# Ledger of designs, part 36: designed miniproteins, single chains, continued (4)

Each design is a single chain, and the fold is of that chain. pLDDT is the mean over its residues in the fold that is shown.

## One batch from the design tools (miniprotein)

Design m13315
Fold by ESMFold2-Fast:
Structure m13315 (fold): chain A 65 residues (1-65)
Amino acid sequence: MEHYEAGLEALAAGDLEEAVALFDEAIKEDPNFAEAYRNKAAALLRMGDVAGALKYGKKAAELEL
């Protein structure tokens, strides 16, 4: 979970591209980690990537069912 925690820190700092990369590493470690997809979607939305945010937000919702 170290990459996920680092991703949250990057997200809080406003380092959105680094946050996305760190959440991608968390997803590689656990492809069913809904929180990593949700936070990746949040970072993408803050970057203005609405399509990316919708894609990964939907994936997170599917995993949380």
Scores: mean pLDDT 84

Design m13316
Fold by ESMFold2-Fast:
Structure m13316 (fold): chain A 67 residues (1-67)
Amino acid sequence: MILESEEGQIEIKIAMARMMATLLDEEAREEVLKLIEKAEEALKAGNLEEAKKLVDEALALAREALK
């Protein structure tokens, strides 16, 4: 299944980061969404390493903003 692939795992993380962004204030939300946009661009380009790095940064930022 696609969610068991590296690409699928990145897509799931992007969805999680987008969901978390809806719970953030405007400034933190904008920064998280910017990282998600870059991750989606990297994923579309086939750069899985960069996409994973960017989505992990988005998730880390969202987690810090929720504390």
Scores: mean pLDDT 80

Design m13317
Fold by ESMFold2-Fast:
Structure m13317 (fold): chain A 60 residues (1-60)
Amino acid sequence: ALTFTISFSDQSLANQVAEFLSSQFPQATVSVDGTTLTITTDLDPEKAIALALTAIGLSL
């Protein structure tokens, strides 16, 4: 499993991104603690990179 965290400026944005990622990547476990997203995935490296880039793009 691969785990990474992303911090947002706003808890509402973090929740919205978490819901979006959970719908697009159901095989990943997404959890929110305040403004921080924790994502755990058993995806292959290519899909894990795509997930990470999507999350980073949504945080900008």
Scores: mean pLDDT 73

Design m13318
Fold by ESMFold2-Fast:
Structure m13318 (fold): chain A 80 residues (1-80)
Amino acid sequence: MLTPEQKELLRRMEELIAKIKEALKKEDVETAEELLEELQELMDELLATLDEYDPAVIRLDVELGVLEIGVTVLRLAKEK
């Protein structure tokens, strides 16, 4: 079972994921990049508390990877 501190960290990460998705929908690459950096910092904090094979960590790592690809694709599209 997750501690209250781990649950709060996961809540903050889910909030950032939602904000990144909103920024991507608005094609706001600068905001999406800034929020993605914050999400990466929270992921590092989560990995200090949970092991890398925890299902919650795996799910967030996959979501983070998808968001990183989305930001990269949007950035490239804006250059053309």
Scores: mean pLDDT 81

Design m13319
Fold by ESMFold2-Fast:
Parts: structure tokens; sequence; C-alpha cells
Structure m13319 (fold): chain A 67 residues (1-67)
């Protein structure tokens, strides 16, 4: 679950750099879902690392949408 969430975050970052904000947001939502499952299964640290990356990525999306 955590490895899947990390892959989704990296893919979302690439789509954001390409300007595909909608696709990036979809992948972020999937990553959050996978991180939540990992957290419930006891991988608290891995899940928190993913959520921190997602928070940074969301801030970049907000800045891009404000332009």
Amino acid sequence: AVEEARQLVEEARRYLEEGDVEKALQLIDKAVEKASIAYERGDTKGAQEILDEVARLRKEIEKKLAE
C-alpha cells in the first residue's frame, strides 16, 4: 500500500509539471486512499510521509491555479 501510494505521488508530480492539474489531483486522491489503508494496517510512518508529500503537492497546485 505505501509503495503504491509513493508511485502515485511521483506520477501526480509528473502530470502537474506537464500542466495536467486534473490528472494530478486524481492521482493524489488515489495516493491518499492508499496511505489511509496503510495507516489502518499499522504503517503510520510510511502513511504520514505520503500525506506530507501530498500536502506539498496540493500547495503547488493551489499556486498554479491562482495564476
Scores: mean pLDDT 79

Design m13320
Fold by ESMFold2-Fast:
Structure m13320 (fold): chain A 76 residues (1-76)
Amino acid sequence: MDRLQEAYEKVNARIDEIKSAGKAITADHLFEMGLELVEEGVPIDAVKMVIALAGHDHGVPQSVIQEAIKKLEESL
C-alpha cells in the first residue's frame, strides 16, 4: 500500500539532496528519478504525478517539470 506516497518521499528526498549540494534541479534529474521509479514497477501515470508534485513543492520551474514528463512519455 501507499506506493505513490513512497515514490513521492523518495523523489522529495533526492531533490532535497541535490538542492542541499547547491545545484539547480534540471529536467534530466527529474527524468532519471522518474525512470528509476518506472524500473521499480511504479505505473507511468503515478510517476508523472509524483515528479510534477515533488518538483512543484520544491519550486522547480513548470517548464523544467514539463520537459522531464515529456522525456518520460517518450521513453516509457
Scores: mean pLDDT 82

Design m13321
Fold by ESMFold2-Fast:
Structure m13321 (fold): chain A 75 residues (1-75)
Amino acid sequence: MKISGVDVSTALEPATIYTSPDPKTGKAIKADTPEQALEAMAKQAENALRNAGYSEEEAKKVGDFLLKKGREALK
């Protein structure tokens, strides 16, 4: 799968587990609004991509893309 020209198919498999409740604490993402939840999920995806060896610029592009898509879905 490609997001903003970045092939993230293998990296997004780990990212999927990071969008679930924190595996260490079992707590859900702290968010008072859907927008805050999207921001938290995007940051978790960015961290997963950086851990998978993607650059900060590439990870940020994916995070920004996820935020844009999520905000469109809220309409």
Scores: mean pLDDT 60

Design m13322
Fold by ESMFold2-Fast:
Structure m13322 (fold): chain A 88 residues (1-88)
Amino acid sequence: MAEELAEILEERAEQLERLAALVEPEDPEAAALLREAAELLRRAAEAAREGRLEEALELARRAEELARRAFELAPEAVAKALAALQAA
């Protein structure tokens, strides 16, 4: 269970990093928030592997908040980047 959770968190972090790369040319501030969210998800994955599930959940929630702020800051850039990722 903990390893499966860590794997999911790492996959989400990778997705946010790819999204950030596509958003950066249009909105570098939103891209920075997405990269910070990805880093928090990677830290959450490490916490999950070590059995620190409460810390992993808190880090994941903070990452979701940062991603939400990025989406609010640059909704059109994020929508365009998501469409590009789905088309690939």
Scores: mean pLDDT 84

Design m13323
Fold by ESMFold2-Fast:
Structure m13323 (fold): chain A 102 residues (1-102)
Amino acid sequence: KTEEARELYREGFKKLQEGKYEEAVKLYEEALKLAEEAGDLYLQARAQIGLAAAYLELGDFEKAKEYLAKAEEYASQIEDELTRETLHIAIAVLRTILRKAE
């Protein structure tokens, strides 16, 4: 499950980079589901950040905010300080972009 979740996350990221935002959403949603089943907080937070970025690009600012809030909750549970800070920085950047886009 964890390796499958990572692969789906990577595919979602590739679709996001290609501007295929709706495909990225589907891949990130699947990655999130598998990460939840595996209990992988890091992958859950990463997938939620990916969903927020994809929804931001699609103009769905409400869903982007919801996923950023969920990502922050999960990131705060990660014990490794550097990993947690990296996730918080990504969330802060997306929140800043979102506020300016509104």
Scores: mean pLDDT 86

Design m13324
Fold by ESMFold2-Fast:
Structure m13324 (fold): chain A 56 residues (1-56)
Amino acid sequence: EVDRLAKASQAVAEAVRAGVRDVEELKKLAEKYVDPETAERIATVAVRALSERPEP
């Protein structure tokens, strides 16, 4: 189960690096590996991190 969380987080991070900023799209990507609730958390945290600290 822990490796699924890692894969979901990695997939979302890669998508964000590729220019994807839509939370719903990132959530759908994460849902391939984890449950919808966890996927939404991962997507939301990733987008928030970018908004709060866009520079290194």
Scores: mean pLDDT 74

Design m13325
Fold by ESMFold2-Fast:
Structure m13325 (fold): chain A 80 residues (1-80)
Amino acid sequence: MTSEVFFTSLSVLISSERSSKNPNEKAIEELQKAADYARQGDFEAAAEALEKAAEVVKDDEETAKILKRLAEIARKAAEE
């Protein structure tokens, strides 16, 4: 449920950024790292990568907020 929402949201964000007219390659790289870490169960590393992606896309306030929320979810998953 929460993990499925996490992976679905992350997949949509990666796809959306790749499809944008000005794709942020650094953000895409960090999002891909977050997905890879989360798939391996390393949610702490996934959260760190998501926080880095949020900083890279800070000019897109809505996307940055979504990424920070996903990082929070990943950190809580790492603690449990």
Scores: mean pLDDT 77

Design m13326
Fold by ESMFold2-Fast:
Structure m13326 (fold): chain A 61 residues (1-61)
Amino acid sequence: SVQDELDALEQGIREARTLAEVDAQSARLLDLVRRHADDEEVQERALELARLIAEKYAEIL
């Protein structure tokens, strides 16, 4: 399900250790958001994941 994909993506973001790994998760999030553009629940959770990605970039840089 899309929720399982979002859960896996969140775990991947939290476990990311390098810029390349964060970039890979960012690309996955963008693809997922594009595939589910009309799903409010997906869009709302995607904003939370985008914040985690931003935090990871700040931590690694």
Scores: mean pLDDT 85

Design m13328
Fold by ESMFold2-Fast:
Structure m13328 (fold): chain A 68 residues (1-68)
Amino acid sequence: SGLEILERVADWAVAEARANAATTDFDAFRAGFEKLLRELAESLSVPEEELERILARVDAELDAIRAA
């Protein structure tokens, strides 16, 4: 499903940020990721409520990486 694709893309993005935490511009990464995810959500007809839930999860995970 489209939702499964968005969840996998989010998991990949978080893993990438974690692997490259020392060199990642988190604000730029987050902005680029949101743009990509919104474009994918539109293409795959994923509801906005599910998209916002995934973005909130990514924000929480990126904040945890930043705090470590």
Scores: mean pLDDT 84

Design m13329
Fold by ESMFold2-Fast:
Structure m13329 (fold): chain A 76 residues (1-76)
Amino acid sequence: MVEEIRETLERDIRELRELAEKLPEEKREEALKLIEELERALREAVRALEAGDEEAARAALGKAVEKAKKIAEILS
């Protein structure tokens, strides 16, 4: 289960990076930075889930949602 989640997240992050690379330079750098921050937050969430730490996982997912919203605004 956790391994499947990690694989899905890695694929989705790759797709977001591919989309960001197609953006104008001004938006590309900002989008790539936010995608890196999103990936970091998602890795924290996966590690917390693997450790059985639901509170840490929830906190990390909250950070990921915040970054995802900013990425969506740039891609809009």
Scores: mean pLDDT 80

Design m13330
Fold by ESMFold2-Fast:
Structure m13330 (fold): chain A 66 residues (1-66)
Amino acid sequence: KVVITGRGVSASGTTAAALRGIGLGGTVKVQIGKETILTGEGISKEEAEELAEVIRASGGEAEVEV
């Protein structure tokens, strides 16, 4: 199962990534605390890598697990 985790993303970048993940038919969870953490699943590895690039372009860190 493909899972993407993003950290340290701006509020706007987090919103954009979450909307993209939902649009791809995935499940996206956003946790706001000392840092913003986004977790997404139910998308392909290629789609997860594209989402990871969006997160990294927003100044965050992203990891994709398969």
Scores: mean pLDDT 71

Design m13332
Fold by ESMFold2-Fast:
Structure m13332 (fold): chain A 65 residues (1-65)
Amino acid sequence: DWKEVAKRLEEAIKENPDNATLWTQLAAALAQAGQLEEAREYARKALELDPDHRAARALLAQIDA
C-alpha cells in the first residue's frame, strides 16, 4: 500500500528534512500511485537539496516521458 510507504517517508522527512534520498523515495511512491504532480514537486525538492542526485533526476525524466 503506497499510502503506508508515504506516511513512513513523511515521518522520516520530518526528522531529516535535508535528506534528498527521502524526498526522492516519497516522490517515487507517489509516481507509482499515479500522483505525478506531487511526485514531480518532491523530486524537484530533492534536486534543490542535492543537484547531483541521480535517482531524483531519473525519476523526473520518467515522469515527463
Scores: mean pLDDT 84

Design m13333
Fold by ESMFold2-Fast:
Structure m13333 (fold): chain A 68 residues (1-68)
Amino acid sequence: SAEEVRKELEELLERAKEAIKAGDYETFDRLSAEMALLLATSDLSEEEKQALAREIREELEKVLKEVE
């Protein structure tokens, strides 16, 4: 379901944020790939996929700006 996909993405996103803060870009790259695969293989509408992708991008950009 969309709710289950969102929950899994939120968990992956939080782990990705911690990886960025730790300078662990290997883990960040892996988690980014996992999030992309989850979205691509989900039965979500295109609109839902775009909304989730935007949310993930904005959250990751915020953390990246904090460590720059």
Scores: mean pLDDT 83

Design m13334
Fold by ESMFold2-Fast:
Order: sequence, then C-alpha cells, then structure tokens
Structure m13334 (fold): chain A 65 residues (1-65)
Amino acid sequence: MRYRITAKRDVTAVTSSGLLKLKKGETVEAENVEFLEDGTVRFRLVATGDIALLSASDVEVEEIE
C-alpha cells in the first residue's frame, strides 16, 4: 500500500540517512506507515528507501491506491 504524506507546515524529519526538510504543502510517497503511541508517524520513503519519523500533527497521511 502506498501513501502520500503532506507537510501541514515547515517540518524536519529524522531519517535513517540524515534529515529531510519539507516545506508546507510538500509531499512525499511513503510505504509501511505506522502511527506510534507517542504521536509520531514512522514510514519508509519510496524514493530513497529510508525510514523517516515525523510528528503526526505536522502531516496529513492519505492512501493513494
């Protein structure tokens, strides 16, 4: 299953390869999206294969299939 993750504001994600900076309205394609108990969302970036962590409140997550 694929997902679109859209930044609601300027955010910095921690990834397995470093930092990913997204501006408000920027989107990335993700797979293996998980919402964690502490309010973070963990996902795998389709473009790079990196695992990324963001605050769930900073993004919209949409299934795109």
Scores: mean pLDDT 82

Design m13335
Fold by ESMFold2-Fast:
Structure m13335 (fold): chain A 97 residues (1-97)
Amino acid sequence: AVEAYKKAIELDPSDATAWNNLGNALKNLNRLDEAVEAYKQAIELDPSDAIAWNNLGNALKDLNRLDEAEEAYKQAIKLRPGIPLKLLYDEEAERLQ
């Protein structure tokens, strides 16, 4: 997945969707710093993408960068007030007992 999205970005570096998808793939690999940079690039290209803002917040929260995560979540809510709260909270690390 990561290599496919990197290839898409090489062909079109202004593809905000490809940058957001790269961030998702990097987050799944626990490459959180790289995921944050990919999400920031997606937002720079399309600052109205509420999902990218929410994804940035989740990655920043996982890095314990809580003030930055809160700012990203506030932007996501401002763009789409109807985003479910569960997408704004991900402290659960498979704690199913």
Scores: mean pLDDT 75

Design m13336
Fold by ESMFold2-Fast:
Structure m13336 (fold): chain A 85 residues (1-85)
Amino acid sequence: MKAPELSPEDEKRVRELVKKAKEYSALGDKYDKQGDKDSAIKYYGEARRLYEEAARLAREAGDEWLAGVLEVAAAVTSTVKKNIS
């Protein structure tokens, strides 16, 4: 049986993971601007992983729409990583 809304605990966990993913994306941008491609790729990779983890939690909670949105965010981060490699 599906439950379409997240519990407050799951919402908090997803929010924390998304916040960290955004922070790592910003670090990736910073290092990319400095010409440090290796560090940029590393931080973009961490951001992607965090978005994927948040998507998994959303899916486990039955929120497939939010999981889809977070999977798109992970894919965008992965594309940025590929473009600088």
Scores: mean pLDDT 76

Design m13337
Fold by ESMFold2-Fast:
Structure m13337 (fold): chain A 63 residues (1-63)
Amino acid sequence: SLEEEIKKRLVEEGGLSEEQAEAVIETVKSLSEAGRELLGRLAVRDGGVSEETGEALVALGLE
């Protein structure tokens, strides 16, 4: 699923644990669209993940 792909990328690219990646996904799903876009940008800029991973985080709110 999209969630599993994002979890894998957060672990591989962002250096997060699986638990931390799950917490990020849960947080993203609770945010507004603007909040998801901001978090996606911050993950790329400060979290060291790819732009593709940031876009996928935003897409979680779109299913």
Scores: mean pLDDT 75

Design m13338
Fold by ESMFold2-Fast:
Structure m13338 (fold): chain A 91 residues (1-91)
Amino acid sequence: MKGVKGVARVEVGEDRVVVTVEFDEPISEAEAKALADRIAERLGREYSYTLDAAKKTLTITVAGPVSGEEAARAVREAARELGMNVEVEVL
């Protein structure tokens, strides 16, 4: 967990928020699931996630109206809980 670094970009839509996390190094499917689950739990919304074939890009789609600030806070808190160093940008 320590040493996992990435950048998260939060895109806010009318009915959904898309969080794209780009990691410096490949992560495990368990780490991807843990991060997505904790973000979704904090937002209290239905979600889906995908990890790319290279295991470096995690895309999380959260349903419903969520502000960029709420989404960014959820990402920062979830990453911190898991010992990940993730920088968050709201687009």
Scores: mean pLDDT 83

Design m13340
Fold by ESMFold2-Fast:
Structure m13340 (fold): chain A 82 residues (1-82)
Amino acid sequence: SEEKKFEELLIEIGRGAGEGLGRMLMWSLRKEYGEEGEKEGEKKGEEVKKRMEEGARERAEELEKERREKEEREREEREKLE
């Protein structure tokens, strides 16, 4: 359950980072190009958000697998030392 919370947290961080970057991109493009820039920034922000979320999810899955393998190895080692 703690591991599941960590995985969920990483995905949420990825989403938040993507949203923040998207907002900054919208603001920057709006400042330079006005309303047209804001619209482009919104589209690019959504792409960044999705990419960050996907990357965070992939990383969380990798960490989950690595943790599982380490725990399995530790348990096997302990069992052999009866």
Scores: mean pLDDT 73

Design m13341
Fold by ESMFold2-Fast:
Structure m13341 (fold): chain A 72 residues (1-72)
Amino acid sequence: MKEEEELKRRVRELEERARELAREGASAEEIAAIGTGLASLLVSAKREGLEEVARVAEEALRRVQRLLDERE
């Protein structure tokens, strides 16, 4: 449970960072880097069978992708 809770916290931290960057008018490249971090967490969670972590990471990744789409 400790690793799962830490990964969920990391997902939330990355999503919040992406939202912060979007509000500050940061580059699409900076926001995309956060998306890459979320994608890595998603892959790791799926490989380890952490279904809850994978779900929250996937949802966060979709929201970060939407932030990028709004920048285009």
Scores: mean pLDDT 81

Design m13342
Fold by ESMFold2-Fast:
Structure m13342 (fold): chain A 55 residues (1-55)
Amino acid sequence: SAEAEAAARAAAEGDAEAAARHLVKSGVTPQGARAVAETLDARGAYAAAGAGERS
């Protein structure tokens, strides 16, 4: 859904809270949305940290 797409975009920008909100709007439970947003946020931070040096 468009909400899930927006959630992924927000997480890529480091906004896990906005990502979780979009996931909830798409029909995901708050617990599930939190877990996914945390995973995306951690992954985004990891990728950003590795952006200056290839993995």
Scores: mean pLDDT 67

Design m13343
Fold by ESMFold2-Fast:
Structure m13343 (fold): chain A 65 residues (1-65)
Amino acid sequence: SREELEKEAKELEKELEELDREGVRAVIQGNFEELERIKRRAEELKKRLKEIYLRLGKPDKAAQL
């Protein structure tokens, strides 16, 4: 349903915000192995989020990812 997709999008957005904070910390610490792990996880979440945004009729939001 639309409501389920909107809920999933919010959960993915929250996870991406958490990964962004972790990524900043990894850069500050010089932990490039952790940064690569975070980037790969973020790409997986962004791919799913783009699919959800397109299904919700929000192509502009999908393009911003």
Scores: mean pLDDT 88

Design m13344
Fold by ESMFold2-Fast:
Structure m13344 (fold): chain A 91 residues (1-91)
Amino acid sequence: AEETGRAAADAAEGAAAGAAKGTAAGFAGAAVAAIGAAVTALLGARRGEVPEEAAERAAEEARRAARAAAAGDGEKAAEEARRAGEAGREG
């Protein structure tokens, strides 16, 4: 449970570092990592390893990260990616 959330958080943190460098790849990476964190949390919730509400929060933050990346807002994409990872870790 905690291990599943931790993997998602680690992925989000790595992508956030890329986004902080202000590259298009970094922005896209942050969105992808947030989506990965949400998917990981959702799978954890299906297995009873993560609370469903934590997975729902991670999914919402992943959508926000993807929209921010599409808008070219790397800082917002990185912050939403970190939130998605943290939500997944709370399981």
Scores: mean pLDDT 64

Design m13345
Fold by ESMFold2-Fast:
Structure m13345 (fold): chain A 60 residues (1-60)
Amino acid sequence: MEEERGVVEIVEAIGNLLYKKGDFDGAIEAYRRAAELASKIDPELAERFRQNAEEVEKKA
């Protein structure tokens, strides 16, 4: 189960990198994927990722 948390953290890092590069569509997809993966492990973390995706979508 810790392995799945590690994958979520990697996907979040990819989302942050894409956002910094100006790839907002890619960043949104990465955050949404991270939220889906996190939803089974940590619902609070999943909600945070959904909020991050919404914020990027509003800015894009």
Scores: mean pLDDT 77

Design m13346
Fold by ESMFold2-Fast:
Order: C-alpha cells, then sequence, then structure tokens
Structure m13346 (fold): chain A 105 residues (1-105)
C-alpha cells in the first residue's frame, strides 16, 4: 500500500525532527534512524533529501553515535549509514576517533 508507506516514512521523518528538538531518547532516535534507513529504497527523492537534511542537523558525531546504538551495529554499518545519510565517506579509524576510540561490540 503506497499510502501506508508514505504515512510511515512521514511519521519517521517527524520522529527524527522531534529527536533533533530533544523530545526523544537516544535509543528511540537510534531506532527511528535505523527504520528510516531500512525504508530508503521505498522513499521518494524528496523524502530521502528530507532524511539527509535531518541527518545534517543532527551532525556527523551524533549520526555516528546514534547509529552505534543500533542492534548488530558494526564499524562497517556505521560507515554505510553515514555515507547514505550525510554523503560522507569515513574510514574505520575516523569512526573510532569520533566514538572517542571506543569499539562497537
Amino acid sequence: DPAAIRAQVQALLEQIDRGIRGELSDEELSDTLRRAGELMDQMTPEEREQLRRAARELGLRSVVELTARGPNATTESIREAVKTMLGETLTDEQIEALLAGERIT
């Protein structure tokens, strides 16, 4: 149902915006970003640009830290999320530096 997908995407984008305003926990915002990423193939170009703008407002460090909170998060999955949401290509060393040298397990 395209209308249900549009509604789900718009709800996720609104939740990210609420997270930027400090209305969500880091865990809730992390889950929302993961769900938005999973739906990117079903997003319109305009919806993908809305997600990218929201990610830019969160900032590089916040996107890395929030993505690191996700289930089964790896340095590779964080790198792909940052590439997808911010258009930034980071090395594993850069991701580890942004996480203050902490490893994702």
Scores: mean pLDDT 77

Design m13347
Fold by ESMFold2-Fast:
Structure m13347 (fold): chain A 63 residues (1-63)
Amino acid sequence: SAAEEAARLGREGGRAFRAGRYAEAAKLYDQAAETARQIPDRGLGRAMVGAARAAAELARSRA
Protein backbone atom coordinates (compact mmCIF):
# COMPACT_ATOMS: atom_id res chain seq x y z
CA SER A 1 0.00 0.00 0.00
CA ALA A 2 1.02 3.64 -0.34
CA ALA A 3 1.08 3.97 3.47
CA GLU A 4 3.40 0.94 3.83
CA GLU A 5 5.70 2.22 1.05
CA ALA A 6 5.81 5.75 2.54
CA ALA A 7 6.68 4.25 5.95
CA ARG A 8 9.44 2.12 4.39
CA LEU A 9 10.95 5.16 2.63
CA GLY A 10 10.72 7.15 5.88
CA ARG A 11 12.60 4.42 7.76
CA GLU A 12 15.31 4.30 5.06
CA GLY A 13 15.57 8.10 5.22
CA GLY A 14 15.96 7.87 9.01
CA ARG A 15 18.76 5.31 8.64
CA ALA A 16 20.58 7.53 6.13
CA PHE A 17 20.11 10.56 8.42
CA ARG A 18 21.56 8.73 11.46
CA ALA A 19 24.50 7.61 9.29
CA GLY A 20 25.22 11.28 8.37
CA ARG A 21 24.15 10.80 4.73
CA TYR A 22 21.95 13.90 4.76
CA ALA A 23 21.62 14.35 0.97
CA GLU A 24 20.47 10.70 0.62
CA ALA A 25 18.13 11.10 3.61
CA ALA A 26 16.55 14.22 2.04
CA LYS A 27 15.88 12.33 -1.23
CA LEU A 28 14.32 9.37 0.63
CA TYR A 29 12.14 11.70 2.72
CA ASP A 30 11.04 13.56 -0.46
CA GLN A 31 10.06 10.18 -1.96
CA ALA A 32 8.18 9.31 1.25
CA ALA A 33 6.23 12.59 1.04
CA GLU A 34 5.34 12.00 -2.65
CA THR A 35 4.19 8.43 -1.89
CA ALA A 36 2.16 9.63 1.12
CA ARG A 37 0.17 11.98 -1.18
CA GLN A 38 -1.29 8.78 -2.71
CA ILE A 39 -2.75 7.54 0.62
CA PRO A 40 -6.59 7.42 0.39
CA ASP A 41 -6.98 8.35 4.09
CA ARG A 42 -6.55 12.14 3.89
CA GLY A 43 -5.81 12.55 7.59
CA LEU A 44 -3.09 9.88 7.60
CA GLY A 45 -1.77 11.05 4.22
CA ARG A 46 -1.53 14.69 5.30
CA ALA A 47 0.21 13.75 8.58
CA MET A 48 2.75 11.54 6.77
CA VAL A 49 3.40 14.16 4.07
CA GLY A 50 3.98 16.81 6.77
CA ALA A 51 6.35 14.62 8.78
CA ALA A 52 8.34 13.58 5.69
CA ARG A 53 8.62 17.17 4.41
CA ALA A 54 9.85 18.40 7.81
CA ALA A 55 12.41 15.57 7.93
CA ALA A 56 13.59 16.34 4.37
CA GLU A 57 14.08 20.04 5.23
CA LEU A 58 16.04 19.10 8.36
CA ALA A 59 18.25 16.74 6.31
CA ARG A 60 18.85 19.40 3.63
CA SER A 61 19.87 21.96 6.28
CA ARG A 62 22.61 19.54 7.43
CA ALA A 63 23.81 18.36 4.00
Scores: mean pLDDT 87

Design m13348
Fold by ESMFold2-Fast:
Order: structure tokens, then C-alpha cells, then sequence
Structure m13348 (fold): chain A 72 residues (1-72)
């Protein structure tokens, strides 16, 4: 699986799992939970997949934290 697929999956599952009462905080919490699960799955596949999943996770979290800062 490529970086874009990992990033899209973490964002999508994060948004779906997160509580919608605060969209940004819900997305952040959901993305953290989904990301950890996805990284664990990637680590079991290969070190390269783990690196791609970790990078996708870091970028998704950074993007959501930036949105939170802008909403401040």
C-alpha cells in the first residue's frame, strides 16, 4: 500500500470514528486511534510499510492540529 492510501484511510477512519460534537477534536482523536491500528498492521507486513504508515499518520495529525490552531 502506498503513502496516499495510508493517509486517506487514516483520515477517513478518523473522521468516521471521531465524535462529531467538535469536528476537529473528534477527527484528531479518531485519527490517533485509527493511525495506531493501521501502523500496527503495516509493521506486521514490512518495515517499509510501517515507515509509509507512520509518515502518513504524522502528516494527517499535523494537518488536523494545524486546522485546530487556525480555529483558535
Amino acid sequence: MDYGAYAARIMREGLEAGEKTDPVEGALEGARQAGKRIIDEAEKQSPENKELAQRAYDDVIAALERQRELAR
Scores: mean pLDDT 76

Design m13349
Fold by ESMFold2-Fast:
Parts: sequence; structure tokens; C-alpha cells
Structure m13349 (fold): chain A 99 residues (1-99)
Amino acid sequence: VDEEKLKEAEELVEEIKKEAEELLKLARELIEKAKTKEEILRAIALILRAIGILEDAELILEKLKKGEISPEEAIEKLKKLLEELKELIEEAKKLLEEV
């Protein structure tokens, strides 16, 4: 059971990495299309949030491997990070329609 949940957590981290790459790509497009300082700052904020989510995901996985966090708690936290990342991607897509 612990081995199966560790695999689930590792798969969630891989999905988070893929979604973060998509968000970073969208943020780059926002910078390239930006006409105002405000639009550039919004893109930078998305980049910083993506980096923060990646760091949090790696930390959760490390704690799980060390037995410092339960598999259930790790999976729940990783799922929340993935949901936040998907919401940020939708926000970035909407911002691209406005520039």
C-alpha cells in the first residue's frame, strides 16, 4: 500500500512538472505580447508561482520518502498543488486573450 501510494505521489509530481512547463510557456507568450509594465508583472508573477509550486511538490515528495509525512497527506497536498497549477494555466490563457 505504501509503495503504491509512493508511486501515485511520484506520478502526481510528474504531472505537476508537465503543467508547470505549460504555465511557463504561456507566461513567456504573455511577456512577448505585453504592451504595458502591468502585463509584464502579471507574467512574472505566474512564473514565480510556477516555481513555488514545483519547489513545494519536490519538498512534499522528499518528506514522503523520508517518512516525515503520511502518504495520504502527501497525495492530498500534491493534488491541491496540481489544481492550483491548472487554475493558473486557465488564468494565463485568459490574459493572453486580453493582450
Scores: mean pLDDT 85

Design m13350
Fold by ESMFold2-Fast:
Structure m13350 (fold): chain A 57 residues (1-57)
Amino acid sequence: TLDDILLAIARKELEEAGADEETIERVLAQVRELLSQGRYEEAGRLVREAAEKMLAE
């Protein structure tokens, strides 16, 4: 599904940002919830903010 593709992209972005598996699982759980509610903009924002925080440390 589209949601599965978006979750796969989100995982890759978080992995490339250096997030550990625990952080990835936590963020993806929140993304999945937002996607289930049709909140695509908020889901994308959450992934971006999480990746930026990992890079900034």
Scores: mean pLDDT 82

Design m13351
Fold by ESMFold2-Fast:
Structure m13351 (fold): chain A 55 residues (1-55)
Amino acid sequence: SALEEQRRLSQDTLAKVRAILEEGRRAGKPAVAREQAQELVLKTAEENQAIAAKA
């Protein structure tokens, strides 16, 4: 179902966001990491909207 696809995509994105933020913390670049994480979240929201629209 579309809801299952959206859930899997969101969970995958959350894992990637955590990795980006953790790497940014280690590198001393948390602001850059937050920007990258935000862009990924917005992209995932757009993809989830497209999945819902096609369902």
Scores: mean pLDDT 84

